Designed miniproteins, single chains, continued (3). Designs and how they scored, part 42

Each design is a single chain, and the fold is of that chain. pLDDT is the mean over its residues in the fold that is shown.

## One batch from the design tools (miniprotein)

Design m9440
Fold by ESMFold2-Fast:
Structure m9440 (fold): chain A 106 residues (1-106)
Amino acid sequence: MKVLVYDSDPERRRELAEALRAEGFEVWTASSIEELKELVEKHKPDVVLLSSSSKKGIEEVIEFAKSRGIKFLALGSPELVEYALSKGADAGATSLEEALEKLKEM
């Protein structure tokens, strides 16, 4: 499975990518929504994993991914996860461990 990881924090983005690669996923990373959109068009990932502390721009990114047949996993606070699911995210997680479990089911 091909996973595109977005997190604006470089340390969390690195930790997410390393954990996913250790589980056998193919991983690309994006540091901005603009880079995320570019990498989606280039690599056609199976899943976008968006890690964020903010609801800003999430609905647009979900619509962008899903219009291209790409699944969406939101990682963040319970409030952020609930918001993302309400906007059409396929799954949500509040921890890296839960995100890994959800990805294996996708």
Scores: mean pLDDT 86

Design m9441
Fold by ESMFold2-Fast:
Structure m9441 (fold): chain A 61 residues (1-61)
Amino acid sequence: NADEIFKEMVEKLKEAAEKNPDPQKAARLYMAGVLSITGYLLEGKLDEAKKEAERFIEEAK
């Protein structure tokens, strides 16, 4: 399930970042979000990974 969560969250984060009018801010948030999601998933913290992803998605908008 971690792979499915990763794919879903990263895709949503990418879409949000692409809509952001500040490409440098969008790129930083995308990278930070991907790294954070990956870290939580590697620790088996699926709920924390989802919450962190949602935070970055909202900030990237």
Scores: mean pLDDT 80

Design m9442
Fold by ESMFold2-Fast:
Order: structure tokens, then C-alpha cells, then sequence
Structure m9442 (fold): chain A 62 residues (1-62)
């Protein structure tokens, strides 16, 4: 399963964005090709970064 996040801003390895499926605010912590995702509703995911641009992060969930 993949999740796409709209990037609002980035600070180093932290992406502040919005989950496109739920509309929830998302914090995406990127280390190498791995991501930990925290949604505003309290849900958490881990996965692999498939794509990272200025506007978009795509994560394949574990």
C-alpha cells in the first residue's frame, strides 16, 4: 500500500504535510529511504520513501 503526502514545508529530514487519503496533517520523518509518519489523528506508519519532491512525498507502507 502506498500513501501520498502533499508537502507544506520541510525542515531538514522532517516533512510537514497533508495525507491525501484522509486530509489529516502529517509529520514525515525521513532517514535514508525510510519514513516514519505521524498523522494528526494519532495514526502512525512506517515505510519506504518511493519519491520525494518539493511538493510530494510517496511512502510505501510496511
Amino acid sequence: MVREFRVEREEGNVVYGVDRETGERALVFITGDRAQVLLGNGEQFVGRVLERTEDRVVVELD
Scores: mean pLDDT 85

Design m9443
Fold by ESMFold2-Fast:
Structure m9443 (fold): chain A 78 residues (1-78)
Amino acid sequence: MKEIEELITKLLKEKKPLEEIEKEVKEYAKKLNLPEEIIEKLVEAVKKVVEGKTTLEKALLEIEVEEGMRLIQEAVGL
């Protein structure tokens, strides 16, 4: 997640349009082989940050916590 956080931070600092940030984030996340569900959550997080509804740090932490809980559930189930 560090590389994605740095990418989003850079794009937000440069005041890129939301559509451009969304495209860059999706492309980079796909390179990292992230699940589509996580990619969609990253896009929603970026949208909320751009709209001033949350901070990038908080939005990314929420995604990481949810992903961690899913991995624990899969490990217990398998």
Scores: mean pLDDT 73

Design m9444
Fold by ESMFold2-Fast:
Structure m9444 (fold): chain A 120 residues (1-120)
Amino acid sequence: SSVELAKEIVELVKKLAEAIKRGDEDTALELLKKLKEKILKLAKELFSKVEEKVTEAIGLVLRIIGLLIDLERALERKDIETAIQQTIDILDSLIDLAKLAGDEETAKLLEEARKILESL
């Protein structure tokens, strides 16, 4: 379920915010890796729901894939600041994809996750 994946993303983002507040970089990197996995699963689920706006959905998915590759590179360098900014950019594209899919509940949950990261 896209809603269940979005709820898991919100919980991981809350844990990430607490790890960063504590200066726990190792836990923050682990949580960002888990976020990457959940984001990829959610993007696949949301894309499956877009039937008539397929061209726009493809553009959003390609943007998400590119940002996920950049996120992986930031994680390999242990660059938490860049990884957080890339995660925010990924969430923006996922919110657009959720809205395109008509999944307003998933979009609202992702907007909550985005606001938490913006507060860091």
Scores: mean pLDDT 90

Design m9445
Fold by ESMFold2-Fast:
Structure m9445 (fold): chain A 100 residues (1-100)
Amino acid sequence: MDQASEKFNAKPGETLTVIAENTGSGTVVVTVRDEKGRILAMAILKPGEKKELRFRVPEDVHTLTVTVTAVSGSATVKIIVRDSNGNILYEKEFSLTNNE
């Protein structure tokens, strides 16, 4: 199982939209966690799926962690995080393979 994580800065109380697209052949789990490890958003993406997750950043949170886990096959996952005004706060493409 291959996994990648990245951190990005968030504004407390802000509503964020995470857009996740899986263009790979495998299934991926995308999880967004705060500094205390609380799950704020999670999605399972099958091959070719694109999902949009909206959540509010807790008032005590300044940093979020996006984790992408390939649970089967290979995955290429594009993550875009937008604020309520549509500004891109974070954008990255993850390339993962299931090595287990």
Scores: mean pLDDT 82

Design m9446
Fold by ESMFold2-Fast:
Structure m9446 (fold): chain A 106 residues (1-106)
Amino acid sequence: DPAKEQLERLKKLRERVEESLKDLEKNSTTESEKQAVQAAELGERLGRAKFRGDEEEIARVEREKEELLAAAPTPEEAETLEYIYNTHAEAALRLEKRIAELEKAL
């Protein structure tokens, strides 16, 4: 079943994205690298929370994001971190929606 195979591939992609972020966190040596990984991780949490409609988690993640942006050394770095955060949030939300659509179709 092509739809079932696609569903398993998307679930595996979700797992690999989480593994990749953990590996990047472990290999991050500069504060800028660590902040970029944190922005990506917060973005993924936001995307998943929005998919679930978890308003309390959305509020927590947005507070942690604001703290991260406030810790940025420059406005340009803060803008880059917010871009990473939003991009990962959109990607995570789209992935969860696609997985749910395929699960409902099966």
Scores: mean pLDDT 86

Design m9447
Fold by ESMFold2-Fast:
Structure m9447 (fold): chain A 78 residues (1-78)
Amino acid sequence: DLLEKLREAVEAGDGVAAVEYALKILGLSAENLPEPVEKALAALAAGRPDLAARILESNLDSLPNPEAARKLVELLRE
């Protein structure tokens, strides 16, 4: 379960693993990210999941796969 692995990475402070699982949940590659996703993943890598969640939520309507982004926001707020 990718959401469970992401939760574990966030709780462990493993920003690299958290970014990897978040990309898989969103169905995106690191090579060409929308700006709000890039900024949210940078916040996640810096150990700021609350900031990552706020960035994603503020841009939800413009994101590819907004339902996956909503689930990610919900997890990062826990």
Scores: mean pLDDT 80

Design m9448
Fold by ESMFold2-Fast:
Structure m9448 (fold): chain A 87 residues (1-87)
Amino acid sequence: MKIDLGEGKKVKIVKLTTFPALNVKEAVVEIDGELKSVAFVPAGTDISALDLSKYYAVLIVDQETFDALKEGDEITVPEEKGVYDVT
């Protein structure tokens, strides 16, 4: 996974919730001792309906990566808040 701002931070998904109707997976990760929410969306998903203020990051991933995501996975998150295309 390539992140636009470089290496990012490696974190573990402590909780993953799937919202199939919205084509979104919401992950809880620990960053610097704080729990943060990260949204995963497959490429081509309309993110305009997402409340971006609820998320540390929104990561646009390929469909294979999206389908494979599960609790306990180690992921790289950007060091800055935002929306990132990592396909």
Scores: mean pLDDT 76

Design m9449
Fold by ESMFold2-Fast:
Structure m9449 (fold): chain A 90 residues (1-90)
Amino acid sequence: VSEEELDLEVDIGLVRIQVAVTRKAAEKIKDPEAREKALSLIDQATALVDQAEALLRAGGSPEEVRALIDQARKLVTEAGKIVDEAVEKE
């Protein structure tokens, strides 16, 4: 296993943790529209992470795997913003 492959495996693991944490937060949103939107983004991010892992295991392009990881991170970040706006604990 190359160093770049190990780095991608670590990044996939970190995004999966972010997805899990953000999903749990999204499930607590009381506004049904905000909750549904956040969960939809998390489901899309999960699919992209699964695709990235499958591509990495198949020996696909590291650049393509990284692009999928980056897109998943963007969706998780967008879901997190919806959670923050909906929860407004301050």
Scores: mean pLDDT 85

Design m9450
Fold by ESMFold2-Fast:
Structure m9450 (fold): chain A 55 residues (1-55)
Amino acid sequence: SPIEEMKKAGFTDEELKEFLELARKGELPTSYASKLNSIQDLKEIFKKIKEEKEK
């Protein structure tokens, strides 16, 4: 499952909750879908989203 792969890549439960909230709000960039085969790249995209929304 994608959630299990994200946990193995170092996502915490809290990071997963934030990721799912962003997905629910439609705020995840569509470009992350093309990188779903690379969970490490997905984590980098997520970090950039968090930095942008840190305000």
Scores: mean pLDDT 66

Design m9451
Fold by ESMFold2-Fast:
Structure m9451 (fold): chain A 79 residues (1-79)
Amino acid sequence: SEEEKKKEAQLLKESLEQLVKWYKEILPKLSPEEQETLYKGILDSIEEAKEYARKNNDEELLEYAEKVKEEVEKLYKES
């Protein structure tokens, strides 16, 4: 249903927000190998959210996930 899709999209947004917040906090405490492993895992989570957005024609979620990806990529490069 449209209501369930909207709830799922909101949960995905909240999950991505929490992941980015946690990533910022944990990143300085990790070894380079751990940083790379975590980075790849987070990118996978973002890609899953983008796939959900594409399948459900959710432009807002798709744009949000792209912004999260850019922020995560910047954080990783600055590490």
Scores: mean pLDDT 85

Design m9452
Fold by ESMFold2-Fast:
Structure m9452 (fold): chain A 79 residues (1-79)
Amino acid sequence: SEFEKLLQEFEDFLLENRDLILKMSEEQREEFLKILEELYRKVGEALAAGDEEKAVEIVKESFKKFKELIEKIKKELEA
């Protein structure tokens, strides 16, 4: 339930920032993909171990990293 809610919030966040994501430089895209790959790997490991609480925490940490990346991109586009 909490995990499902976080995934929905993450999906909504990506949709809200779709235009910015499409305007990413190659370097920004590489950083974005690294965060996604690390998220998938760590969540997969936590779920394989049966640790849903850890999976939730990993999603929260990765979501924070995505928010920070998007904020940096917004500032760069305004400059």
Scores: mean pLDDT 79

Design m9453
Fold by ESMFold2-Fast:
Structure m9453 (fold): chain A 89 residues (1-89)
Amino acid sequence: ITPEEVARAATREAIKLADENGGKLTPEQVAEAARMGVRNAGGSDELADYAGEIARKLAEEQSKNGYLTKDAAAIVAGNAAREAAERLL
């Protein structure tokens, strides 16, 4: 498992979740997408939890009225998963 693989999985999960939620995600949902994406790529629970916390923080900084657009959510989830993997792998 590589940082690239977990980032790609987190991005795909955020896109899927945004499509299910009218094209917008809360910071909590972006964190969930990052955690699920990491787990889907075969990452550990520790890696998933760390990716989720980074994603939540970044999403809170970028949110407007409590939401991120689909594109912003995808970028945040992917970047958070990559950062977590680079630190733990």
Scores: mean pLDDT 87

Design m9454
Fold by ESMFold2-Fast:
Structure m9454 (fold): chain A 77 residues (1-77)
Amino acid sequence: DWQTYKAKGDQAFAAGDYKTAGDYYDKAGDLAEQNGDYGKAADYYTNSAKAYHLAGDVESALKSGGKAQEAREKALE
């Protein structure tokens, strides 16, 4: 259930735990993608990338950003 991971990501983000927020948003994106909701997957991967950027984790931010771009392209099909 991507809603559960999205909620956990929101809680971690509000607490300033940006690394954990990035991890949960990335999992929410993965589950949305598995459900064929590429639009939501792109949104959650984008939130993951922003959270990782705030955490100073440039490598994870770039990886999640790439996943967001791929999901956006699939949403147009």
Scores: mean pLDDT 88

Design m9455
Fold by ESMFold2-Fast:
Structure m9455 (fold): chain A 69 residues (1-69)
Amino acid sequence: NAEALRVLSATLRQEAAREEDPEKSALLTQIADTYDRAADALDAGNVDEAQRLIQQAYDLLLKLAGEPV
C-alpha cells in the first residue's frame, strides 16, 4: 500500500544521510524518490504506473546489493 512505500522511502532517506559513499547515497536517494512516486501513483489510482515504479525501485535495489561496501 502507499503508506508502506512511504515508510520504506523515509527509511532509505535516513540510510542515504548516513552513507559515506556518495554513489551509494545517491542510489539510496533515487530508490527513495522512486518509492515516493509509486506511493503517489497508488494514491491517484494509477496502478500501472505504481507497478512500473516499484519494478524500477527493485532494479535499483539489485544494483545497490551488487556494489562493494
Scores: mean pLDDT 82

Design m9456
Fold by ESMFold2-Fast:
Structure m9456 (fold): chain A 60 residues (1-60)
Amino acid sequence: GAGIEDLEMKLKQLEVELEALRKALERQEPNAALELEIDILEGLIGIIQGLIKVVKQHEG
């Protein structure tokens, strides 16, 4: 449904941000705050992916 399409769009946006942060981490000296931000985004992406799967599996 339309709600899933919106979630998938948001998921793609978060994945782009995550990739940018990972590239920043590779260029910087060890940064615990940046590593934590990456971990938080990975967790959020996982939650959204889980929600999309639950909605699809129950067919609405």
Scores: mean pLDDT 78

Design m9457
Fold by ESMFold2-Fast:
Structure m9457 (fold): chain A 104 residues (1-104)
Amino acid sequence: SLDELIALEQKAVAIVDKQIRYLQENPDVSQLELQQTLGVQIIYETVAKKVAEKLNDKETVAEEDQHIDLLQEAEAAGSVDAAIAALQQIRDDELATIKKLQAQ
């Protein structure tokens, strides 16, 4: 149902919010931990993209490509602030999807 899809998207936002909060509360996190955190997120976004490709969902594929690029840029920057900024953009995109679904 539409309500179930909205609930799943809300759970995705909650996960990203927890990651943002962790990095905000732990700005001295090691470079290894930061890279592992961003690397895991890149893997999840890559899997989501692959699923969207199989479903011929071009809008989701484009959004996942953008998210992967943002996360890779944050990983290259190696800063907690860059990681938070990338995750905040991903969260904002997911919130926009929720609003679009709620408008149906």
Scores: mean pLDDT 82

Design m9458
Fold by ESMFold2-Fast:
Structure m9458 (fold): chain A 86 residues (1-86)
Amino acid sequence: NAELDADIYRALAIIALTVALKLSPNLSEEQKELLERAMDAINAGDYDEAIELLEKVIELSKDTDPDGARLAQRALELVRKAKELA
């Protein structure tokens, strides 16, 4: 069931981003807004927007928040899988 598999990957991506937001209280307001917008895009099934927003978060976070960057990278991979199955 490709749609169920896509839903699972989407849910896992949301979990990864929620962990990033909750466990990284030192994130900039720009990084927080991008993460929240990415989560909204994932929930709406707007995978292309979610991918673009996650790539921006990773670029901003890689030098200042490596843990957040890793979680965003994981979410990006999960969103790409969801898009392939949708």
Scores: mean pLDDT 81

Design m9459
Fold by ESMFold2-Fast:
Formats: sequence, C-alpha cells, structure tokens
Structure m9459 (fold): chain A 88 residues (1-88)
Amino acid sequence: SEELEMEMFMGVMEVSFAVWKTVLEKSPLEDLSSELESFRQVMAKLQKKAEEFMKTQSPENQKRMQGFMAQLQSDMDALIQKKKQQLK
C-alpha cells in the first residue's frame, strides 16, 4: 500500500540520518573537512537512489517524501554548522 511505502521510506531515512549523525559526532575536528567531503559523496549516491524511488510514487507521496527529505537535509545542515562552531 502507499501508506506502507511511505512509512518504510520515512523509517529508512530516519535510520540513515541517525547513522549520519553518529558519524558526524564521532568525527575528529581535525579530520572534519575530509570526512565531510567523503560524506557528501555518499549522500549524493543516496540522494540519487531516493529520487529514482520517489519517481515511482504517486504525486501526493512524492510531495510528502520531498518535504520529509528537505526537513532532514535542514537538520543535517544545522548539525554540521554546530560541529564547525567547535573549530573556533
């Protein structure tokens, strides 16, 4: 069902975010730049796969998934900025 597909997608994305948050929190400040570069490459691949999956969904589900991913991206950007403040 579309409801199950949405719930599974959100669950997978939340797990992915939790893993990413853990990696960011454990990354040494001295290695942050190189770790963020490696991380951006992994995220680009995941984003492409997520976008291809979203295209298989109804327009309603696509909008919900896009909104959810945009919120996660905003949360990720906020955590990166907080981590960078530790370099001051």
Scores: mean pLDDT 76

Design m9460
Fold by ESMFold2-Fast:
Structure m9460 (fold): chain A 80 residues (1-80)
Amino acid sequence: SKELEELKKLWDEKLEEILELDEKLHQAIKNNDKEKALEYLEQIKKKFEELASKLPPEVAKELQEYMDDYINDKLKRIEE
């Protein structure tokens, strides 16, 4: 259906944005730029929240758990 194709396109676009931000975050961590790393992490968090808002509650919970694990891992790496 048209609605499923539009949803898939939105998901593909948002996932691509997250992957680009993840690469920038990784570079900021390597450069010990904690301020930039935290800025990119916040942008990634917002993109995950946008994706979760389009999902049924049960699926959104799984994505939220993945996001929480991702954020905690990156925060630990920024602090190291």
Scores: mean pLDDT 80

Design m9461
Fold by ESMFold2-Fast:
Structure m9461 (fold): chain A 95 residues (1-95)
Amino acid sequence: SLTEEEKELLEFLKRDVARMTPEQQAALKRILERLDEMDKDGDGYITEEEYEAFLPELTPIERAILHYLFVRFDKDGDGKVDIKKLKRLLEEALQ
Protein backbone atom coordinates (compact mmCIF):
# COMPACT_ATOMS: atom_id res chain seq x y z
CA SER A 1 0.00 0.00 0.00
CA LEU A 2 1.07 3.58 -0.63
CA THR A 3 1.79 5.89 2.32
CA GLU A 4 -0.23 9.13 2.64
CA GLU A 5 2.86 11.05 1.47
CA GLU A 6 3.24 8.76 -1.60
CA LYS A 7 -0.50 9.15 -2.38
CA GLU A 8 -0.16 12.96 -2.32
CA LEU A 9 2.93 12.83 -4.58
CA LEU A 10 1.10 10.40 -6.94
CA GLU A 11 -1.84 12.84 -7.28
CA PHE A 12 0.57 15.66 -8.24
CA LEU A 13 2.34 13.33 -10.72
CA LYS A 14 -0.98 12.27 -12.32
CA ARG A 15 -1.98 15.93 -12.83
CA ASP A 16 1.46 16.87 -14.19
CA VAL A 17 1.55 13.87 -16.59
CA ALA A 18 -2.00 14.67 -17.84
CA ARG A 19 -0.74 18.17 -18.81
CA MET A 20 2.34 16.86 -20.67
CA THR A 21 2.66 16.89 -24.45
CA PRO A 22 2.98 13.49 -26.22
CA GLU A 23 6.71 14.23 -26.65
CA GLN A 24 7.12 14.90 -22.90
CA GLN A 25 5.20 11.71 -22.00
CA ALA A 26 7.44 9.71 -24.39
CA ALA A 27 10.54 11.28 -22.77
CA LEU A 28 9.19 10.38 -19.30
CA LYS A 29 8.73 6.73 -20.37
CA ARG A 30 12.30 6.63 -21.79
CA ILE A 31 13.68 8.06 -18.52
CA LEU A 32 11.71 5.45 -16.53
CA GLU A 33 13.31 2.66 -18.64
CA ARG A 34 16.81 4.10 -18.05
CA LEU A 35 16.68 4.76 -14.26
CA ASP A 36 18.77 1.67 -13.46
CA GLU A 37 21.55 2.94 -15.81
CA MET A 38 21.76 6.14 -13.74
CA ASP A 39 22.37 4.20 -10.51
CA LYS A 40 26.11 3.64 -11.10
CA ASP A 41 26.75 2.60 -7.46
CA GLY A 42 23.81 0.17 -7.32
CA ASP A 43 22.72 1.70 -3.99
CA GLY A 44 19.11 2.22 -5.10
CA TYR A 45 19.39 6.03 -5.24
CA ILE A 46 20.13 8.53 -7.99
CA THR A 47 22.50 11.11 -6.52
CA GLU A 48 22.97 14.66 -7.86
CA GLU A 49 26.41 13.56 -9.20
CA GLU A 50 24.91 10.54 -11.06
CA TYR A 51 22.11 12.77 -12.41
CA GLU A 52 24.62 15.38 -13.71
CA ALA A 53 26.86 12.65 -15.23
CA PHE A 54 23.86 11.28 -17.19
CA LEU A 55 22.75 14.65 -18.66
CA PRO A 56 25.06 14.46 -21.76
CA GLU A 57 23.30 11.19 -22.81
CA LEU A 58 19.86 12.88 -22.88
CA THR A 59 17.90 15.05 -25.33
CA PRO A 60 16.80 18.54 -24.15
CA ILE A 61 13.24 17.27 -23.49
CA GLU A 62 14.57 14.27 -21.50
CA ARG A 63 16.85 16.61 -19.46
CA ALA A 64 13.82 18.79 -18.62
CA ILE A 65 11.82 15.70 -17.55
CA LEU A 66 14.70 14.30 -15.46
CA HIS A 67 15.13 17.70 -13.74
CA TYR A 68 11.36 17.77 -13.04
CA LEU A 69 11.53 14.26 -11.50
CA PHE A 70 14.58 15.08 -9.36
CA VAL A 71 12.93 18.25 -7.99
CA ARG A 72 9.63 16.42 -7.24
CA PHE A 73 11.27 13.42 -5.54
CA ASP A 74 14.16 15.22 -3.75
CA LYS A 75 11.76 17.09 -1.45
CA ASP A 76 14.20 16.93 1.51
CA GLY A 77 16.99 18.62 -0.52
CA ASP A 78 19.46 15.81 0.28
CA GLY A 79 20.50 15.52 -3.38
CA LYS A 80 19.26 11.96 -3.90
CA VAL A 81 16.14 10.17 -5.19
CA ASP A 82 14.88 6.68 -4.23
CA ILE A 83 14.67 4.68 -7.50
CA LYS A 84 12.14 2.07 -6.27
CA LYS A 85 9.78 4.81 -5.04
CA LEU A 86 10.23 6.78 -8.29
CA LYS A 87 9.53 3.71 -10.49
CA ARG A 88 6.48 2.66 -8.44
CA LEU A 89 4.83 6.11 -8.49
CA LEU A 90 5.64 6.87 -12.16
CA GLU A 91 4.34 3.47 -13.36
CA GLU A 92 1.11 4.17 -11.46
CA ALA A 93 0.86 7.75 -12.85
CA LEU A 94 1.39 6.56 -16.46
CA GLN A 95 -1.34 3.88 -16.29
Scores: mean pLDDT 78

Design m9462
Fold by ESMFold2-Fast:
Structure m9462 (fold): chain A 106 residues (1-106)
Amino acid sequence: SKIEEAVEKFRAALEWLRANRDKLSPAELRALLTAEAEEIVSLFPELSEGERQLLVASLVRLAEAVLAGEPAERVRAEAETVIGQVTDPEARELLRAVTEEALALL
């Protein structure tokens, strides 16, 4: 499914970034995270521009939280707030699936 593909892309990107983080500036890290989030969200072309922007920002934030080793409970609470703002059911399922993957990596 598109959701399974998105989760695998998210995991692969985070595994690579964890291994190479010391070689990247904060700006380069943010750019790579944004590019990967945009690629993942491109699997869902039916989304509105506002929903696309919200999803990209949310995926980048989840990745940053994982890389920073933030507390799982805080990451989950923040993600649930964003999921509550998403109206599209498939986009909501995507955010939930990626959030569970992020939490598993913490």
Scores: mean pLDDT 85

Design m9463
Fold by ESMFold2-Fast:
Structure m9463 (fold): chain A 85 residues (1-85)
Amino acid sequence: MDEIKKLIDEINKLIEEMKKYAQEVNARRQKRRDEIDALAKKNPELAKFVEEMRKELEETKKINPYFTDHMLDVFLEQKVKELLK
């Protein structure tokens, strides 16, 4: 077996694993957003709250470089759940 071919195969395998992981993470985040959006469709007050909160969190992300998209999604979910209790 050619050593160069082995290295190429290993690199391709790592790239595919990375792509799968990224797709899974993105799919989970999208599902969470879809759930919030579905709730907002049934309640106009919740829809306004979700829009305002997303805007505030995006503005916070611009000011605070340590604030990630994942943290934004998690924080928004917690706030929506608190309002629905």
Scores: mean pLDDT 71

Design m9464
Fold by ESMFold2-Fast:
Structure m9464 (fold): chain A 82 residues (1-82)
Amino acid sequence: MEKLLEELKEKAIKEVKETSSKIDEEKIEKGLKLGEEAYKKYPEELSDSFIKEEIDKMLEEGRDNIEVFAFGAFLKKVLEEK
C-alpha cells in the first residue's frame, strides 16, 4: 500500500508540473493529501465510472487552481492503477 501511494503521488506531481506553469508546492501537497484521504475513506467509490466524470471536471476546472488540479490528478492515477 505505501509504495503504491508513493508511486501515485509521483505520477500526479509529474502531471501537475507538466500542465501548470506556476508551481505552488504547498497547494500541490494539500491537493494530494485530499486525494489520499478520499482514497482511504472511499476506495470502492473511486472504482465507479461516475467518479471518472467528476475527476475530468476537476482537471478542467482546476487548471486555474493547482490544489484542485493536484487532487484530480491523484484520483485519476488511482483509477488508472485499477
Scores: mean pLDDT 71

Design m9465
Fold by ESMFold2-Fast:
Structure m9465 (fold): chain A 90 residues (1-90)
Amino acid sequence: MAKEQYEKLKKRLDELSEKAKTASPEEILEMAKEFKDFVLKAAEEGLSKDFAKSAAGAFMGTLAGHARDPEVAAQLSKLFMELIKELDAM
């Protein structure tokens, strides 16, 4: 069920969040790009846009919080906005 799938995804996001605390700026951006691609692919395969947006927001927000670098945080925000735009175009 969608709620259970969201809870399982949340646990994975917490694990990625822990990695992001010690990750380099390059690693944080790479994680964000890979996640963006994953979310878009899942949406193409029928995942709810609302679920996809919720998951993307949670993950990108977490990465931005751990980045501590304003430039990296700005790039993450840009990737998130591009993801939302592409989801809305579907």
Scores: mean pLDDT 73

Design m9466
Fold by ESMFold2-Fast:
Structure m9466 (fold): chain A 67 residues (1-67)
Amino acid sequence: MTKEQLDLEVEAGLLYIKSALYRIEADRLEAQAPVLGEEARKKSEELRKISHELIKQADDLEAQVRQ
């Protein structure tokens, strides 16, 4: 593995971690939405979309390493 490939793997890994944290917070807000109301549900959906976008970015970086 080259240093360049390792740097890309590290960047992808950090994006996956960030995505997981956004997903966990989104799931938590969704579970709280019956108590906190529609604002919490809206925020949950927003965070979930960010999480999915980060996964796509990480997948693109991993694809670059594997080719």
Scores: mean pLDDT 82

Design m9467
Fold by ESMFold2-Fast:
Structure m9467 (fold): chain A 79 residues (1-79)
Amino acid sequence: TKIEVKVKAKTVSQLVAIALEFIALSDEGIIDEIKVEGNEVEATAIVTDDLERVLKKFEEFKKRAESLGAEVEVKIIDL
């Protein structure tokens, strides 16, 4: 299973905060790839085990990012 999380920031401060959140999730082994382009940050996770734990982490992230005023889209792709 592949999970893609895309965040669109309104300010540079939001973009930096979101990127740091993704780096923290990468340090926890949740995220495999991070891409930054303009005002958007995209994170990709390839999940082979414990999908529910990974989904909970992304849901928590989404709530935090949205509280900062960013737009968040989560896409789940079955591989």
Scores: mean pLDDT 76

Design m9468
Fold by ESMFold2-Fast:
Structure m9468 (fold): chain A 100 residues (1-100)
Amino acid sequence: MKEKYLEEIEEIVKKYAEGKISLEEAQKKVVELIEEIGASEAILEAAKGGERGLKLAIMALEGLLRGDMTLEEAEELVRLAMEDPTAEALEAAFSARFSD
């Protein structure tokens, strides 16, 4: 089950990085996955918060789906990161996953 969602997230991220889909389309797809998975409202709202919010929501979902984070840890990560403008390191770490 979780492998299907991780694959869908990876496809969304790849298409967005390649410019094949817009930020709005990527946000819509991630929001649909959050709703299907039943992930928290905090992660859902983060996905709507522009590119930074989308990246944070994706990282939280991936951590949750892999079992690297509990739901509570994923929610806390998203909440604190959305309030902290110095979370650039999280965006850099995410971007590095799809760089050459």
Scores: mean pLDDT 73

Design m9469
Fold by ESMFold2-Fast:
Structure m9469 (fold): chain A 71 residues (1-71)
Amino acid sequence: SEAEREAERKRAKDYLDSLIGMVTDLLNEQGWKEEAKKVVENVQKYFEENHPSEEDIDKKLVGELNRVLKK
């Protein structure tokens, strides 16, 4: 149902917000503030466009970290 999709999206959004906080703090501690900002912006944009699950958010976050932090 639509209500079930809304509940799932809310859980995914709450999960995303928690992950964003964690990633921002960890990368800032390493001095990678600009990289943290790019990862956050890309994952947030993905969430707004794709209505992902928590597992999809995890996969997107790992992918963006690998792209942004590669030397």
Scores: mean pLDDT 80

Design m9470
Fold by ESMFold2-Fast:
Structure m9470 (fold): chain A 62 residues (1-62)
Amino acid sequence: MDTEELLREMLAALEAGEAAGRPEAGLAEARAIVAKYSEEAAKEIEEMTAEELRERLLKILG
């Protein structure tokens, strides 16, 4: 999976969590996804809220 596909998968996890009324579950899933590819990136996002992470992903993806 390339970086763009990874970011889109993380965004999908966040949106699924929000739609289910469980944004924290979406955040946990997004963190688990990125941790399989980069532990350093996973550590960077562990301090972020679901809303902050979604905003960052949208800015990167355009």
Scores: mean pLDDT 77

Design m9471
Fold by ESMFold2-Fast:
Structure m9471 (fold): chain A 74 residues (1-74)
Amino acid sequence: DEEIEELIELLEKGDEEGIEKLIEVLKNPTPEFEKALSEFLKSLPDEERVKLLQEIYKKGGEEAAKRALRLLTK
């Protein structure tokens, strides 16, 4: 939906607001967000995925990074 599309677009641009919003969503994601974010993360080239995970770690710490990594195992 609109909210998921907005978040993915911000993440593709590397916007700080996108990273902050992603961290909040990862605390309690809906099934729809979890699926969309999982597919998005898996679609990224390795270099882009690493950069995104580093920014999540920088902004939200180890727990936020672990939540993002769990999406890659689904």
Scores: mean pLDDT 79

Design m9472
Fold by ESMFold2-Fast:
Structure m9472 (fold): chain A 102 residues (1-102)
Amino acid sequence: SVEEALKEVREAVPKAKELIEEMAKNKKKASDLEEEAERIEKEKAESPEAEKLLKAMRMVLSAMRKEGLEEKELTEEGKEKLIEEIERQLKRLEEQAKRLLE
């Protein structure tokens, strides 16, 4: 449901922002995040924390792809663009959920 998707996105957004900050600080690329996500998935971590982290990682990777930032080390400017994109995705989903409750 849209409400379940909204809850998952809201829970993932703070972690996604933390990942973006860390990537910019350490000049990491999308491929670095993809490798880390694959590692977590392979370790079969059945913890809720691992699931939240994977959702946040996928959210960041999706935003990087949409903004054309996959091939480059994440800069401070790129960080701001990714945060804005994630906030746009959340706002769009909130507006969609609100319309369904009319």
Scores: mean pLDDT 79

Design m9473
Fold by ESMFold2-Fast:
Structure m9473 (fold): chain A 70 residues (1-70)
Amino acid sequence: MLSPEEVRRLLDFLVEAAERDLPGLSPEEQRRLHRDLLAMVDQLARETDQPDLGEEARRRLERVLARALG
């Protein structure tokens, strides 16, 4: 199992990856990546029992992905 510190770091990494990668993708790929990233965030939060960290990451991803989907 991942520690809370490791979970936070992974969630931060996913958000940063989304910010860098999404603008370079087609709209279809942006939507697919959105679904994959949200699933990863949910899975990590569930497995590690860190709902607060998961919620923060989800909110950040939603903002990034909403902007990219434009």
Scores: mean pLDDT 78

